# Designed miniproteins, single chains: the designs that were tried, part 50

Each design is a single chain, and the fold is of that chain. pLDDT is the mean over its residues in the fold that is shown.

## One batch from the design tools (miniprotein)

Design m1834
Fold by ESMFold2-Fast:
Formats: C-alpha cells, sequence, structure tokens
Structure m1834 (fold): chain A 110 residues (1-110)
C-alpha cells in the first residue's frame, strides 16, 4: 500500500517532467487516497502544487504547498513552491520571505 503510493508519486513526477500535468495531478490524488500518512500526503500535496504552478493556477499551487508545509514544515521544496507562486502573482515581498525560508531549511538539511 505505502510502496504502491510511492510508485504512483514517482510516476507523477515523471509525468510532471514530461509536461503531462493532468496525469501528474491524477497520480498524486490516487497516491493520497492509497496512503494518507503524513509523508505520502506531504509528497502528494507538493506534487499537486508543482503541477498547478505549471498549469498557471497559482492559487491552487499555494493551497497545496500550504497543505504540504502543514504536514512537513521542514520541506524546503514546499516553501520554495510558495515563493514561486507568489512571485508569479507579483507579490515580491511574500515571494522573498518564502524563498528565504526555503534557503534556511535547505542549509539545515542533515
Amino acid sequence: KAKEAEELLKKGEEALEAGDYEKAIELAKKALELDPNSKVAADAYLLLGKAYLALGDYKKAIEYAEKAIELDPNNWEAWRLLGLAYDKLGDDKKAQEYFDKADKLYEEKE
């Protein structure tokens, strides 16, 4: 079950890299249904946020990045995603605050 959800997330990242954002969203949602534990759920929300950012839905990207942070507040990628989404919306101050948070967490990686 957990391994199947992780495999779906891997396929979702591959779909994202291929530009198939709708497939990435579908796979992330399916992974979340199969294993809603904090790690899988955080990774699924991060993938959803990345896909929506790529589609230009910055509000959805923010929503899913915030959900990923709620489950894993040390996930520097989710903070960077918030920064990117706010940058696209023209909120330079919030974008910089979130980029600074992501950079700090990245430096704190073990």
Scores: mean pLDDT 85

Design m1835
Fold by ESMFold2-Fast:
Parts: structure tokens; sequence; C-alpha cells
Structure m1835 (fold): chain A 61 residues (1-61)
């Protein structure tokens, strides 16, 4: 359940960066917002957002 949600956020982040031209900070904020809305704690959301950016080869803000 949570793994599918993280994958969905990762796919959205990749699209925002590669297709929509969003910068890494904007993508990071969007990922944080999505993860927090999905019920992750602030600490979990930050760690997951950083891992998503790193997995996509994007700089962490």
Amino acid sequence: MREQLVQAVKQAAQTLYNVEGWNSEEVYRAALTALRAAGFSEEEARKLAEQILKSLGLPVP
C-alpha cells in the first residue's frame, strides 16, 4: 500500500521535472505536500522526498 503511493509520487516528480520543467526545489515541495496529504509524518515525508529526488538523480535542496 505505502510502496505504491511512494512510486506514484516518484513518477509524478519525474514528470514535473522532465516534462513540466520544474526545478528540484519545486519538485521537492510537491513531493513533501503529496506525502504529507497521504498521512506520512513530517519526518517520514522529508526522508522519502529526499530518497525520491536522489533516486531520480536530482539535487536535494
Scores: mean pLDDT 79

Design m1836
Fold by ESMFold2-Fast:
Structure m1836 (fold): chain A 68 residues (1-68)
Amino acid sequence: DEAIRRAGEAIRAGDREAVREALAELERQLSKDPDNWAVHMAAAEAHRFLGDEEGAARYLALAREALL
């Protein structure tokens, strides 16, 4: 998945703007496929990187629910 790959690369590069752009794309994908656990996990990691621990926890919970 291109958006997941971009989010990971942006996080490794420490590029906050690129992480926000990738996060917007991940959220767009979730509007079409809300049970995609991999996208939820990527969104959780992006939120954690941006310092949004509450957002990260929310997406992580959604990913766990989709996987179970």
Scores: mean pLDDT 79

Design m1837
Fold by ESMFold2-Fast:
Structure m1837 (fold): chain A 65 residues (1-65)
Amino acid sequence: REEELKELIRSFEPKTAFSAMAKAVALSAIKPGKIPTAEQLRSLVNALRREGQDDLADRILELAS
């Protein structure tokens, strides 16, 4: 579950410095036995949707639920 979330986030290739920062912050929030909340992933989800990656954003939120 944590590893699945990490791999999905790693598969995202950010096109902007903002998206790159959002990706790094999201990865740092994942710890053994701890999945970040939807609020903690908000910046990443916003970055993904801005870049047209809605399916990836939805899958990340599904794993975080």
Scores: mean pLDDT 77

Design m1839
Fold by ESMFold2-Fast:
Structure m1839 (fold): chain A 85 residues (1-85)
Amino acid sequence: MSEEEIEAEILLALGRMQISVAKLILSKPDVTKEELEEAKELLERAIELYRKARELARGELKREAEEAIREAEELKKEVEEKLKE
């Protein structure tokens, strides 16, 4: 595996961790506006990590990064909508 591929895999893993934490926050029955803002920040960081991974990745790994970006952006939009309520 190339240096770039290894870095891309690490970035994807870090992004997935941040998405998992954001999802845990969003699963709370009494989520506060402060917790929604925290989830939004985690999702923004995950998207940045996934974008870097996409630039470094090739083939299947690049496709995984692209799908991860899309899912994270959808979650971020949901959080932004909840923050307006």
Scores: mean pLDDT 86

Design m1840
Fold by ESMFold2-Fast:
Structure m1840 (fold): chain A 77 residues (1-77)
Amino acid sequence: MVEEVRRKAEELEKRLREAGAPDSFVEGTRQALILAAEMGGPEAAAKVARVASNYAREKGLPQEAVDALEETARELE
């Protein structure tokens, strides 16, 4: 359900900002999650969260940001 993914995306946005992730990454991730959910449901959004988690890890974003993305992916699966 897109509404459920939207709620989780808002919670994730808050956690990413608190972790110190760049605003552009936070905004891009939120929009990508919502778009994926609209096109392919929660499982598609989970894949986007997983990809974002891998990107965050590769770019050296704070571990809390990586953990938040991985938790979100797990919850949407």
Scores: mean pLDDT 84

Design m1841
Fold by ESMFold2-Fast:
Structure m1841 (fold): chain A 57 residues (1-57)
Amino acid sequence: MSEEEKEKILEEAEREAVRLYLEGRYEEAAQTLKEGFEKAGMPEEGERRAKHILETY
């Protein structure tokens, strides 16, 4: 997967996660980030980002 393709996937995942987060759907926001990072080939980073959302709020 190209770096540009990864950036688009991550940007879309971040955008959707922020939207869900603002609606108070923290678990869905965390899941969205995890899936986005997994699609970008970064499952470990996705897991860290998901945990951060759940730990912070």
Scores: mean pLDDT 78

Design m1842
Fold by ESMFold2-Fast:
Structure m1842 (fold): chain A 66 residues (1-66)
Amino acid sequence: MEELLKKTIELAKELGNGALAVAAQMVYDSFSEEEATEVLREAYELLQKGLPLEAFRIVKEKLDSL
């Protein structure tokens, strides 16, 4: 789990989306390990495809569910 968070934050920053890096940390801190892992895995896959805005949208939608 922590490795997935670190990879997601690193890749988000490399692609210039610092807001996504902060949002990813907030998901990790606010949700269960299972729920956070699901969202962060999907976001990381989108980042690997070069879609940081779509990754941010998914993470933001999860945070908005609080």
Scores: mean pLDDT 83

Design m1843
Fold by ESMFold2-Fast:
Structure m1843 (fold): chain A 100 residues (1-100)
Amino acid sequence: GMEEINELIEKAIEYIEKYKKETELSEEVQKFLDEVIERLKKMKELSLEERLKEAKEIQRMVLDKLAELRRKGAPSEHLALFTTLGIAAHEIIELAEEEL
C-alpha cells in the first residue's frame, strides 16, 4: 500500500544521506544524489499513478548514471550505491503497480 511505498522512499533517502556523510563523493555524484533525494521527497506528495511515473523516471536516471560511471571507471562503492538505488526504485514501481 501507500504506507509501504512511503517506507521505501524514506529508507532510500536515509541510505543516500548516510552514504553522502560516510563516503567521499565527487561533486558530480553529490549533485546527482541531491536531485534524487529531492525527487523522492516530492514523490510522497504525488498520486499513486504519478508516483509510478516518477519511480520509473528515477530508475531510468539512476541506471543511466550507473552506466556512465561504469564507463568512466568509477569506484566500486559508487557502482554499488547506484545499483542499490536502481533496485529500490524497481521495488517502488512493483508496489505502485500492485495498488493500481
Scores: mean pLDDT 86

Design m1844
Fold by ESMFold2-Fast:
Structure m1844 (fold): chain A 95 residues (1-95)
Amino acid sequence: GSQEELKKVQEEAKKLGEESLKNAREVQQMMKDRLREGSATEKEYELLSQAGGHYNLSYIAYNSAVASKDLEEAKKAIEKGKEYKKLGEEYLNKI
């Protein structure tokens, strides 16, 4: 039923959110390391900033799915989270 489907969607969103948060933290660490070593280019810093920002947006979207009481809203939030995660990966791959 819809309640059982909602629970499964919320459980998936929680796992996906944890992955996006981990990716965001890894990007934040990369930014700190490059700043300490000196001479990250402005372009590399921008790409890392965009990657980290999109992983954070992905995490927020997945948290919205976890908090949703509506199956359709939860599914839309997961799709949005996946889109942001993909964009984060694309920015990271340009470095």
Scores: mean pLDDT 88

Design m1845
Fold by ESMFold2-Fast:
Structure m1845 (fold): chain A 55 residues (1-55)
Amino acid sequence: DEEILNNIADLVNKETGVKKEEVIKLIKEGKYEEVLSLIKDETLKELIKDALSRL
């Protein structure tokens, strides 16, 4: 699901400064815990965790 993937990467990029392409790469490699570890805000982390579960 390309749209969900792009939305997750955009949100993580805006909040953490990590490049969108790097976030997409981690998600495609199944490294969800690494993506979640980049996020310090607990509310955003839970939202991203839910979005990842829909992929």
Scores: mean pLDDT 81

Design m1846
Fold by ESMFold2-Fast:
Structure m1846 (fold): chain A 59 residues (1-59)
Amino acid sequence: YMELVEEALRAEEEKDEELKERLLKLQEELAAQAQAAGPDDEAALELLRAIAEFARRLA
């Protein structure tokens, strides 16, 4: 899941600094959510999927 966010960050790194910072913030949010969640928290998985889709759209 993190791979999709990384890909979007890489693409934006070559385009816009503003979007890059936004993606970095989203990556931190998903990491914090995963850390707070349990081994199989539905809410954390939904958040990770949403961020992955966002990264995909930007790539």
Scores: mean pLDDT 63

Design m1847
Fold by ESMFold2-Fast:
Structure m1847 (fold): chain A 75 residues (1-75)
Amino acid sequence: MMTMESLLARGRALLDTARRDPRVPESLVARIEELIRELQAAKDAGASPEEVARLQARLDALTAEVAAAIQAALA
């Protein structure tokens, strides 16, 4: 079962990856930082399953955008 703690850990891992890779634009790093703040706030507020699913979808989308930015730099 996906927990808010697991989503936060995954978000922080994505942020670490994005910060280490110069091919990822600073604007995308900022969006990941914003999502981590929202994940923390949702955890503290006791997010509903629907909110958890929405935040997970946003994290998945940002993960794909980081991968796309890295691929675009290789082209």
Scores: mean pLDDT 81

Design m1848
Fold by ESMFold2-Fast:
Structure m1848 (fold): chain A 57 residues (1-57)
Amino acid sequence: MDAEKIKELIERAREAIKNKDKKTLLELAEEYEKMAEEEGDESFLEMAKGLRKLAEK
């Protein structure tokens, strides 16, 4: 996976959390869930769960 793409996703997540942008948090959660499926890395799935939980508050 492209390290620059990962950095962009992390920065977008931080901005969405700071701004309580529920729509962007859900979109990022879907992106991380897709990454977990493609890479087989559970850490991306845990990030996705965290983002969904924040979006539902």
Scores: mean pLDDT 76

Design m1849
Fold by ESMFold2-Fast:
Structure m1849 (fold): chain A 82 residues (1-82)
Amino acid sequence: MNLEKAKEHLREAAKNAADREKFLAHGRKAVSYALEEGDELATVTAQGVGRIQALADAGAPRSEIEKVLEETIKRLEELYKK
């Protein structure tokens, strides 16, 4: 299921936020899978990835990154429910 794969890659991006190459690879895959479910899901996923990147670049604690991850996943699930 594309939504579940998008969520999985988004979680892996957050986990690898300090590793730019792995972060971007998982972030791109998350957006790609979200796009299969619709443009709005792809946009929300891209925004979530960008927010996680900004927090990691700023040296924010893991709890803040996890909060943005969970907010993004919740928004994706709400959009998918129609």
Scores: mean pLDDT 85

Design m1850
Fold by ESMFold2-Fast:
Structure m1850 (fold): chain A 62 residues (1-62)
Amino acid sequence: MEEKVQAVKEAGNEAIKKDPSNREAVAKAVKEEAERLGLPEKVANALAKEGLDASANGELVK
């Protein structure tokens, strides 16, 4: 679980580093990676929100 969550956060952070203003791309990167790794939808949605919040502030997901 932890390893997969970290991988999803890394995917979101990579999208933020490339273009922090493209919030939709950040959310999609996080959700797609979470689904690819078999994480529950609830967890995928929470991580996508963290990515969007970080992107809006010009920061990386914590």
Scores: mean pLDDT 73

Design m1851
Fold by ESMFold2-Fast:
Structure m1851 (fold): chain A 74 residues (1-74)
Amino acid sequence: LTEEIVKRLREVAEKAKSEKDKEMLLKAADLIETLKLSPRQALQVAEEAVKAIEDEEDKKLAEEALREMRRKYE
């Protein structure tokens, strides 16, 4: 469900070492929540945010979260 995708993105953002990556993930979560996107659209937004992550450790954590979200909601 979209709410769970938003929650997961915020959890990854809290663990992010880069402030830029954290802000990007939080903006993605806020966008999904504000627009009430479907799970499919929410996953597309999440995927774009994950691709834009610059820190390698943050990227690995976000990619893992994205795979979990895809398995549950796609």
Scores: mean pLDDT 82

Design m1852
Fold by ESMFold2-Fast:
Structure m1852 (fold): chain A 60 residues (1-60)
Amino acid sequence: MGKLVRAVEDYTAKNSNELTLKKGDRVEVLEVVDEDHVLAKNLKTGEIGIVPKSVLEEIE
């Protein structure tokens, strides 16, 4: 199981490999892509994509 985090703000995907999030969405981090980005799954929609770490907060 990946790390569980929460979206702290809305984020709209800017390209096809990014993940759209709404504030409060629960997210599973699958992989760290780089210093500022993770590959994550939105547990509400089931979609997987890249999202900035800055829009996520650890929840345990």
Scores: mean pLDDT 80

Design m1853
Fold by ESMFold2-Fast:
Structure m1853 (fold): chain A 60 residues (1-60)
Amino acid sequence: MSGLFEAVRDYSAKSTDELSLKKGDIVEVLEVVDPDKLKVKNLKTGKSGLVDISYLKPVS
């Protein structure tokens, strides 16, 4: 199941590999990189990058 997740808070990318998020943004999981890091696509902006799983919650 390709999972949709919602950003629970704002995040500003600190490196080229990271994705900036706004609270309420919906992201699609592309890859699980580490237990704590997902590669996702922000459906609002169309940008992809790494995010910490603690910034995301599953959307049903």
Scores: mean pLDDT 79

Design m1854
Fold by ESMFold2-Fast:
Structure m1854 (fold): chain A 87 residues (1-87)
Amino acid sequence: EAEKLLEEGKELLGKQEYEEAIKKFEEAVKLAAPDSPVAVEALTYRGLALMELEKYEEAKKALEEALALDPNNEKAKDALKLVEQRE
């Protein structure tokens, strides 16, 4: 269920449907185990989608949450650097 929502969100993100993608990633985070790889990935992609909508503070918080769960997640680290440059 959580994995399916994550994949649906990624598909919507690829179609540039950012608001719908964010909704799917938020649902994925809620259904995933708190420290799971699915939760980390959903938070990371939520941050990326929020950045595309220029919601930089919300994007930063989502990416910081992902890194709190997995400090070595390179995608989240790279995304956070991009958000901080665009503030």
Scores: mean pLDDT 84

Design m1855
Fold by ESMFold2-Fast:
Structure m1855 (fold): chain A 56 residues (1-56)
Amino acid sequence: MTEEEKLERIDELAEKYGLSPQARAELRRHVLEDGIDVETLEKVIELGRQDAAEGR
């Protein structure tokens, strides 16, 4: 996948899950610097939300 596609998915996740600008920046850093798949990060976010389901 291209870097542009990865950034678009990160932005979509940030908007969809209501992430802060700091969290959005961290996602970009993990994807671009550590080469972590956006899909893996999304699963981690989902698991975190399930563990703290009533956190708004």
Scores: mean pLDDT 72

Design m1856
Fold by ESMFold2-Fast:
Structure m1856 (fold): chain A 62 residues (1-62)
Amino acid sequence: MSKEEILKEAAELGEKLGKEGHTSIEAFYKGRDYALEQGMSEAEALLAGMEAARAAFKARLE
């Protein structure tokens, strides 16, 4: 799986969590942990966490 694919999946996970009523902080940690499980570095996993958090926040604005 490419880095771009992992970031996209982290954002999709964050959107799902936001729609289910989870906080952006919860989405951040879920996205980060997902990226770490896929073999991303800690710095890259932080980016995935941020993308998941942003997606969760946007989902709540619907």
Scores: mean pLDDT 83

Design m1857
Fold by ESMFold2-Fast:
Structure m1857 (fold): chain A 63 residues (1-63)
Amino acid sequence: MTISEDQANRIGVALYTQEGTPPEKAKEIAERLARGDIDGALAIAAEAGPAARAKLEAAIASL
């Protein structure tokens, strides 16, 4: 699956603004998505919390 940089950035912003994911973690998630590291992005989201992970999974499924 290929996620564009714009799609990755929008997902990161949503995690930060809507779920309260720390901006440093939201940025790392976006960077990992942009380079195709989906598993790494999900791992960082899980560290932020189950709500952040669930939101990321839903966002990826909606692409």
Scores: mean pLDDT 81

Design m1858
Fold by ESMFold2-Fast:
Structure m1858 (fold): chain A 87 residues (1-87)
Amino acid sequence: SIEELLKKAGEVQELIKKALEAEKQGKYEEAIKYYEEAIEKTKEIIEELEKQLPSLPEEKQSDAEETLESLKETIKYLEEKIKKLKE
């Protein structure tokens, strides 16, 4: 459901916040774990939104497609963060 997706989005934001805090404190292993969990939850949101997309009203499909692109960009950003922290 859309309500479940919003809940998962909130969980992703909290994980990113925890990762950034850990990164600032030099706790790189902890930061990586939070970023990895955020990626996994973001992928779940993408899969569920893609599944729901064909059943959305035409007026909402464009907004949903823009949201999907934004979520995919978020994954790329988080993967880049993990890569840099592992160096």
Scores: mean pLDDT 84

Design m1859
Fold by ESMFold2-Fast:
Structure m1859 (fold): chain A 92 residues (1-92)
Amino acid sequence: GSNAVKAAVKAMDTAIANGATVSVSVDGDTVTITITGADDKTIAAVKEAAKTAEESGLEAKLEIKGDTVTLTIKGLSPTEITALSLHVIGLR
């Protein structure tokens, strides 16, 4: 199953529930999730998403700059990329 997608979705849902702004961009097999206005709960959820992606055999990079969090996941399937992209549109 896509545990990485589930963890990333949970992080995005946590961000929106706590008043943050979420954007998703796609470049090939790489998805970048940018969260602006992240609180400590959102940061914890994104850290868990990064860990879950790595445990799933994917490459994950996490960057935190103030209240802006950028999670980059590489190696996702086209179906997983579509799921993450559509989820953020549904939150918007």
Scores: mean pLDDT 82

Design m1860
Fold by ESMFold2-Fast:
Structure m1860 (fold): chain A 68 residues (1-68)
Amino acid sequence: MELEKEVKKLETQANKYRGLAEIYEGAARNAERLGDKETADHYRSLMEQYRNKAEELEKKAKELKEKI
């Protein structure tokens, strides 16, 4: 039960970071459409940061799932 609770916490946080990455991806594409490449690159950088955070949490959740 405790491991399952920890897995859910990690998956919830990963989903939150995935959602933030999608928001920044949309913002980057919008900035690109408006010709603001500097802003687009900034949002793409934030997108990658949140994707990396999500992947790390997803990896932790997977490792915990393999132990139950």
Scores: mean pLDDT 84

Design m1861
Fold by ESMFold2-Fast:
Structure m1861 (fold): chain A 87 residues (1-87)
Amino acid sequence: SEQRVLSHVRAMLAGFAREAQSMSPEERQRALEALARMVIELARRHRLSAAAVREAYDLLLATARELGVTISPEVEAELRALEAEAA
């Protein structure tokens, strides 16, 4: 279900936030990029609704802000496109 996918995303981001405490800024940035790509793949495979894509994006953004890293423009564009496609 969509809620199970979102729960999995939350668990992945929580795990990343814990591991990121021992990472360099460059490692944090690369790990977040990889995680964001995984979230995009999960959203496509499970055909998440526009609302669920937005929630996943908000979770990624909150995690990025907490860790002092940025979501790349490429990832942001893909998530926005995915949300629009799901609408």
Scores: mean pLDDT 86

Design m1862
Fold by ESMFold2-Fast:
Structure m1862 (fold): chain A 74 residues (1-74)
Amino acid sequence: VMEEANKAASELPEIVSNAMARRFLEEGKRAFEEGDYEKAIEYYKRAIEMSVDPELREEAEKNLKEAEKKLKEK
């Protein structure tokens, strides 16, 4: 069910939200590189939730799918 959470982008501190999303994306990439796909998935999900920039969100979603595929092949 929809909770009306963080749907609007115009009034949010976009620079802060995007900065946090980039940080989570980088942490996810590090976890992925270390072979910790479960941790990478968690960070990528956080990056998606925090990203206001569509390109940043798309990159996080792409990395999430790759990490999920790696986890399934375990």
Scores: mean pLDDT 75

Design m1863
Fold by ESMFold2-Fast:
Structure m1863 (fold): chain A 70 residues (1-70)
Amino acid sequence: MQPVRLLVPVPESVSDEEAAKIAEEVRATVPGVLDARYDAARRTIEIVAESLEAAARAGRLVVERLQEAA
């Protein structure tokens, strides 16, 4: 299956450090996530997942954590 790439924009209220921690948590905890990184230049968390289901789970976690950090 082709990997799924998901980009989640980071609110201005969330620091680069917090965004990087969120990306690391997603990579460590969500099954089926192949990679998760924070791009500070674009203020975007990039997720690479093995399936649409894994991408959806990772995206949900990222959104929840960003709301908590905002």
Scores: mean pLDDT 83

Design m1864
Fold by ESMFold2-Fast:
Structure m1864 (fold): chain A 60 residues (1-60)
Amino acid sequence: MLPSEEEVKATLYHMMAAFAEKEGDYEGALKWYEKALSLRPDDEQIREALERARKKVEEA
């Protein structure tokens, strides 16, 4: 079975956010996590990552 286009997009946004975090771009990561969460609102991992990125933006 092929993954849905929605799942593929959510994975891509999550990957972009994680990459931005590794580069120290927490504001960029926050935007990508928000896009991923919009497609997977009940994904706890994405929500936790979003909160982590938001905290780092506040600390910067």
Scores: mean pLDDT 78

Design m1865
Fold by ESMFold2-Fast:
Structure m1865 (fold): chain A 61 residues (1-61)
Amino acid sequence: MTDEEKLKKAEELLKEGRVEEAEKIYEELLKSKDEEIREKAREKLFEIGVKALKEAVEKVT
């Protein structure tokens, strides 16, 4: 499986609401030899983290 195929799979998992599985794939992609793939994975992990933080704040606030 190529890193590009892994990116597509992670995006599909996010659409299905399988966030934890998608996060694991993006974390693996941070070790990719391709700079574009690593940057894309970082951006997606940041987006997931921001959503998780917002949900945590909404529970308290």
Scores: mean pLDDT 76

Design m1866
Fold by ESMFold2-Fast:
Structure m1866 (fold): chain A 66 residues (1-66)
Amino acid sequence: ALSPEEQARLRAALLTLIRAQRLLSEAELADFERGMSPAQLERIARAMGLPSAEALLAFVRTFSAP
């Protein structure tokens, strides 16, 4: 499980990526900002050419590395 701080950082990184690539509509982005839905994560993963939501989270961690 992710700590609240790690979850917040991953959410911020995902929101940055989503906005940069226009992966979600404004309505979908608002729903995503209320919480990370598994269905939305899977959709984003597929849009990025990744096989699963878990792969997307691993990618975001790598992308967010210092």
Scores: mean pLDDT 67

Design m1867
Fold by ESMFold2-Fast:
Structure m1867 (fold): chain A 107 residues (1-107)
Amino acid sequence: EPLIEALKHESEFVREAAAFALGNLAKEVGEKAVEPLIKALKDESQFVREAAAFALGNIAKEAGLEVAEKAVEALEKALKDESEEVRKAAQNALSIIGVLDIKKAVS
């Protein structure tokens, strides 16, 4: 899948754009993007890590909680990231996952 392969590109701008695009295509790409995006949360670029956290939150919202559960541990580690923007993105992603879990529990 071209966007998942682009997460390995030499340019941080291409990797960031790929992560962001995967988040926007969450319903289409779903589960197959989760593991590559978890790896992108450990990227050397703070911009790539921020985009990966955003994408994982969107995938949780669109593809469902079972897919998102794999991302929770990685997102919890991202709460300790050196970048404030990465920490905010991880917090937002976990909030989206938490809201979906509450809705599932009360349904």
Scores: mean pLDDT 78

Design m1868
Fold by ESMFold2-Fast:
Structure m1868 (fold): chain A 87 residues (1-87)
Amino acid sequence: MEELERARRELEADPRNARAWFELGLALINEGKYEEAIEAFRKAIELDPSLRAEALEGMATALEGLGKTEEAKKLAEEAARLREEQE
């Protein structure tokens, strides 16, 4: 997929690009690679905490894909709280 290849190319050029890790996570969800997506989102948060709300939403989606609905709800609620603080 073009999005996955683009994100990987960006990370090859700059492995500390938090946005590229976040985009990689989204592309991995589209490919059904949920566990890899969660790791990519964790890396994005580590590099840029301002992405935490968006990354937690992505992780919640990936956890739903894995059938971990209770964990997914917890992360979605945390993301919602962070978004409320941004308003």
Scores: mean pLDDT 83

Design m1869
Fold by ESMFold2-Fast:
Structure m1869 (fold): chain A 70 residues (1-70)
Amino acid sequence: MLEEARRRLEEAEEKALELVKQGKGEEAIKLVVDTTQEEVARSPPEDRDAVVQAGNRALSKVLKEIEKQE
């Protein structure tokens, strides 16, 4: 379960970074946040902290890329 959640978050991060390059930073943030919340909701309690951490890491990368875009 946790490995599946991590893969989906990695895919969301990649797609979000592409959205940032298109000037769609708000959509990129929403994609990562929504994906993180969905994966947390479907994860057992023991895995939720790890999923949140992975989601926060992806969001941090997206936010930094938006800052570079201006």
Scores: mean pLDDT 82

Design m1870
Fold by ESMFold2-Fast:
Structure m1870 (fold): chain A 87 residues (1-87)
Amino acid sequence: MVVKEIEFLGVKFEIEYEESETAGELLRKLEEMGLVEVEEDPEDPEVFVATLTVSGERLTVRRSEPAGEVLKRLEKMIKEAEKRILS
């Protein structure tokens, strides 16, 4: 089990996942936490579009991607969104 902490404007999100988890499993947890809204791509059922609730930015993710790689991309997006707001 891995615990990833992501902070946005002083709000902390703790995300727990297993190293064997896929993007599909991770996105379900993040949606339950209210961090993202998840939609299936109508052109490709293996693709999800995750919208960050705090910024409105969208991330395209394949269901089979490793959870850790998706979390790295989300953390980068959140940090860049925070920089734009604080600039």
Scores: mean pLDDT 78

Design m1871
Fold by ESMFold2-Fast:
Structure m1871 (fold): chain A 86 residues (1-86)
Amino acid sequence: MIEEVKRLAEGLLEAYKDRLENEDDPVKVAASTLLAVGYELEIERLLEKATDPEEQKKIRDILENTQSEVEKLKAEYEAKRKALEA
């Protein structure tokens, strides 16, 4: 389960990165958004299925770390966009 959650988290980050890289392409934005939502929902589904409290904590830690990385990516792309217009 934990290894599967890690793979899903990596997929979520890649999908989000693709969305930010291609924000001017509405078709790519839509596709990447659907993938990101799918990965996030599957991680939450696995968290609900986990019965071991230690495993649940590890899944939550992975999800929180992934959300933190997504926020960092957003900030980096916003900064790059702002610098390009300077």
Scores: mean pLDDT 78

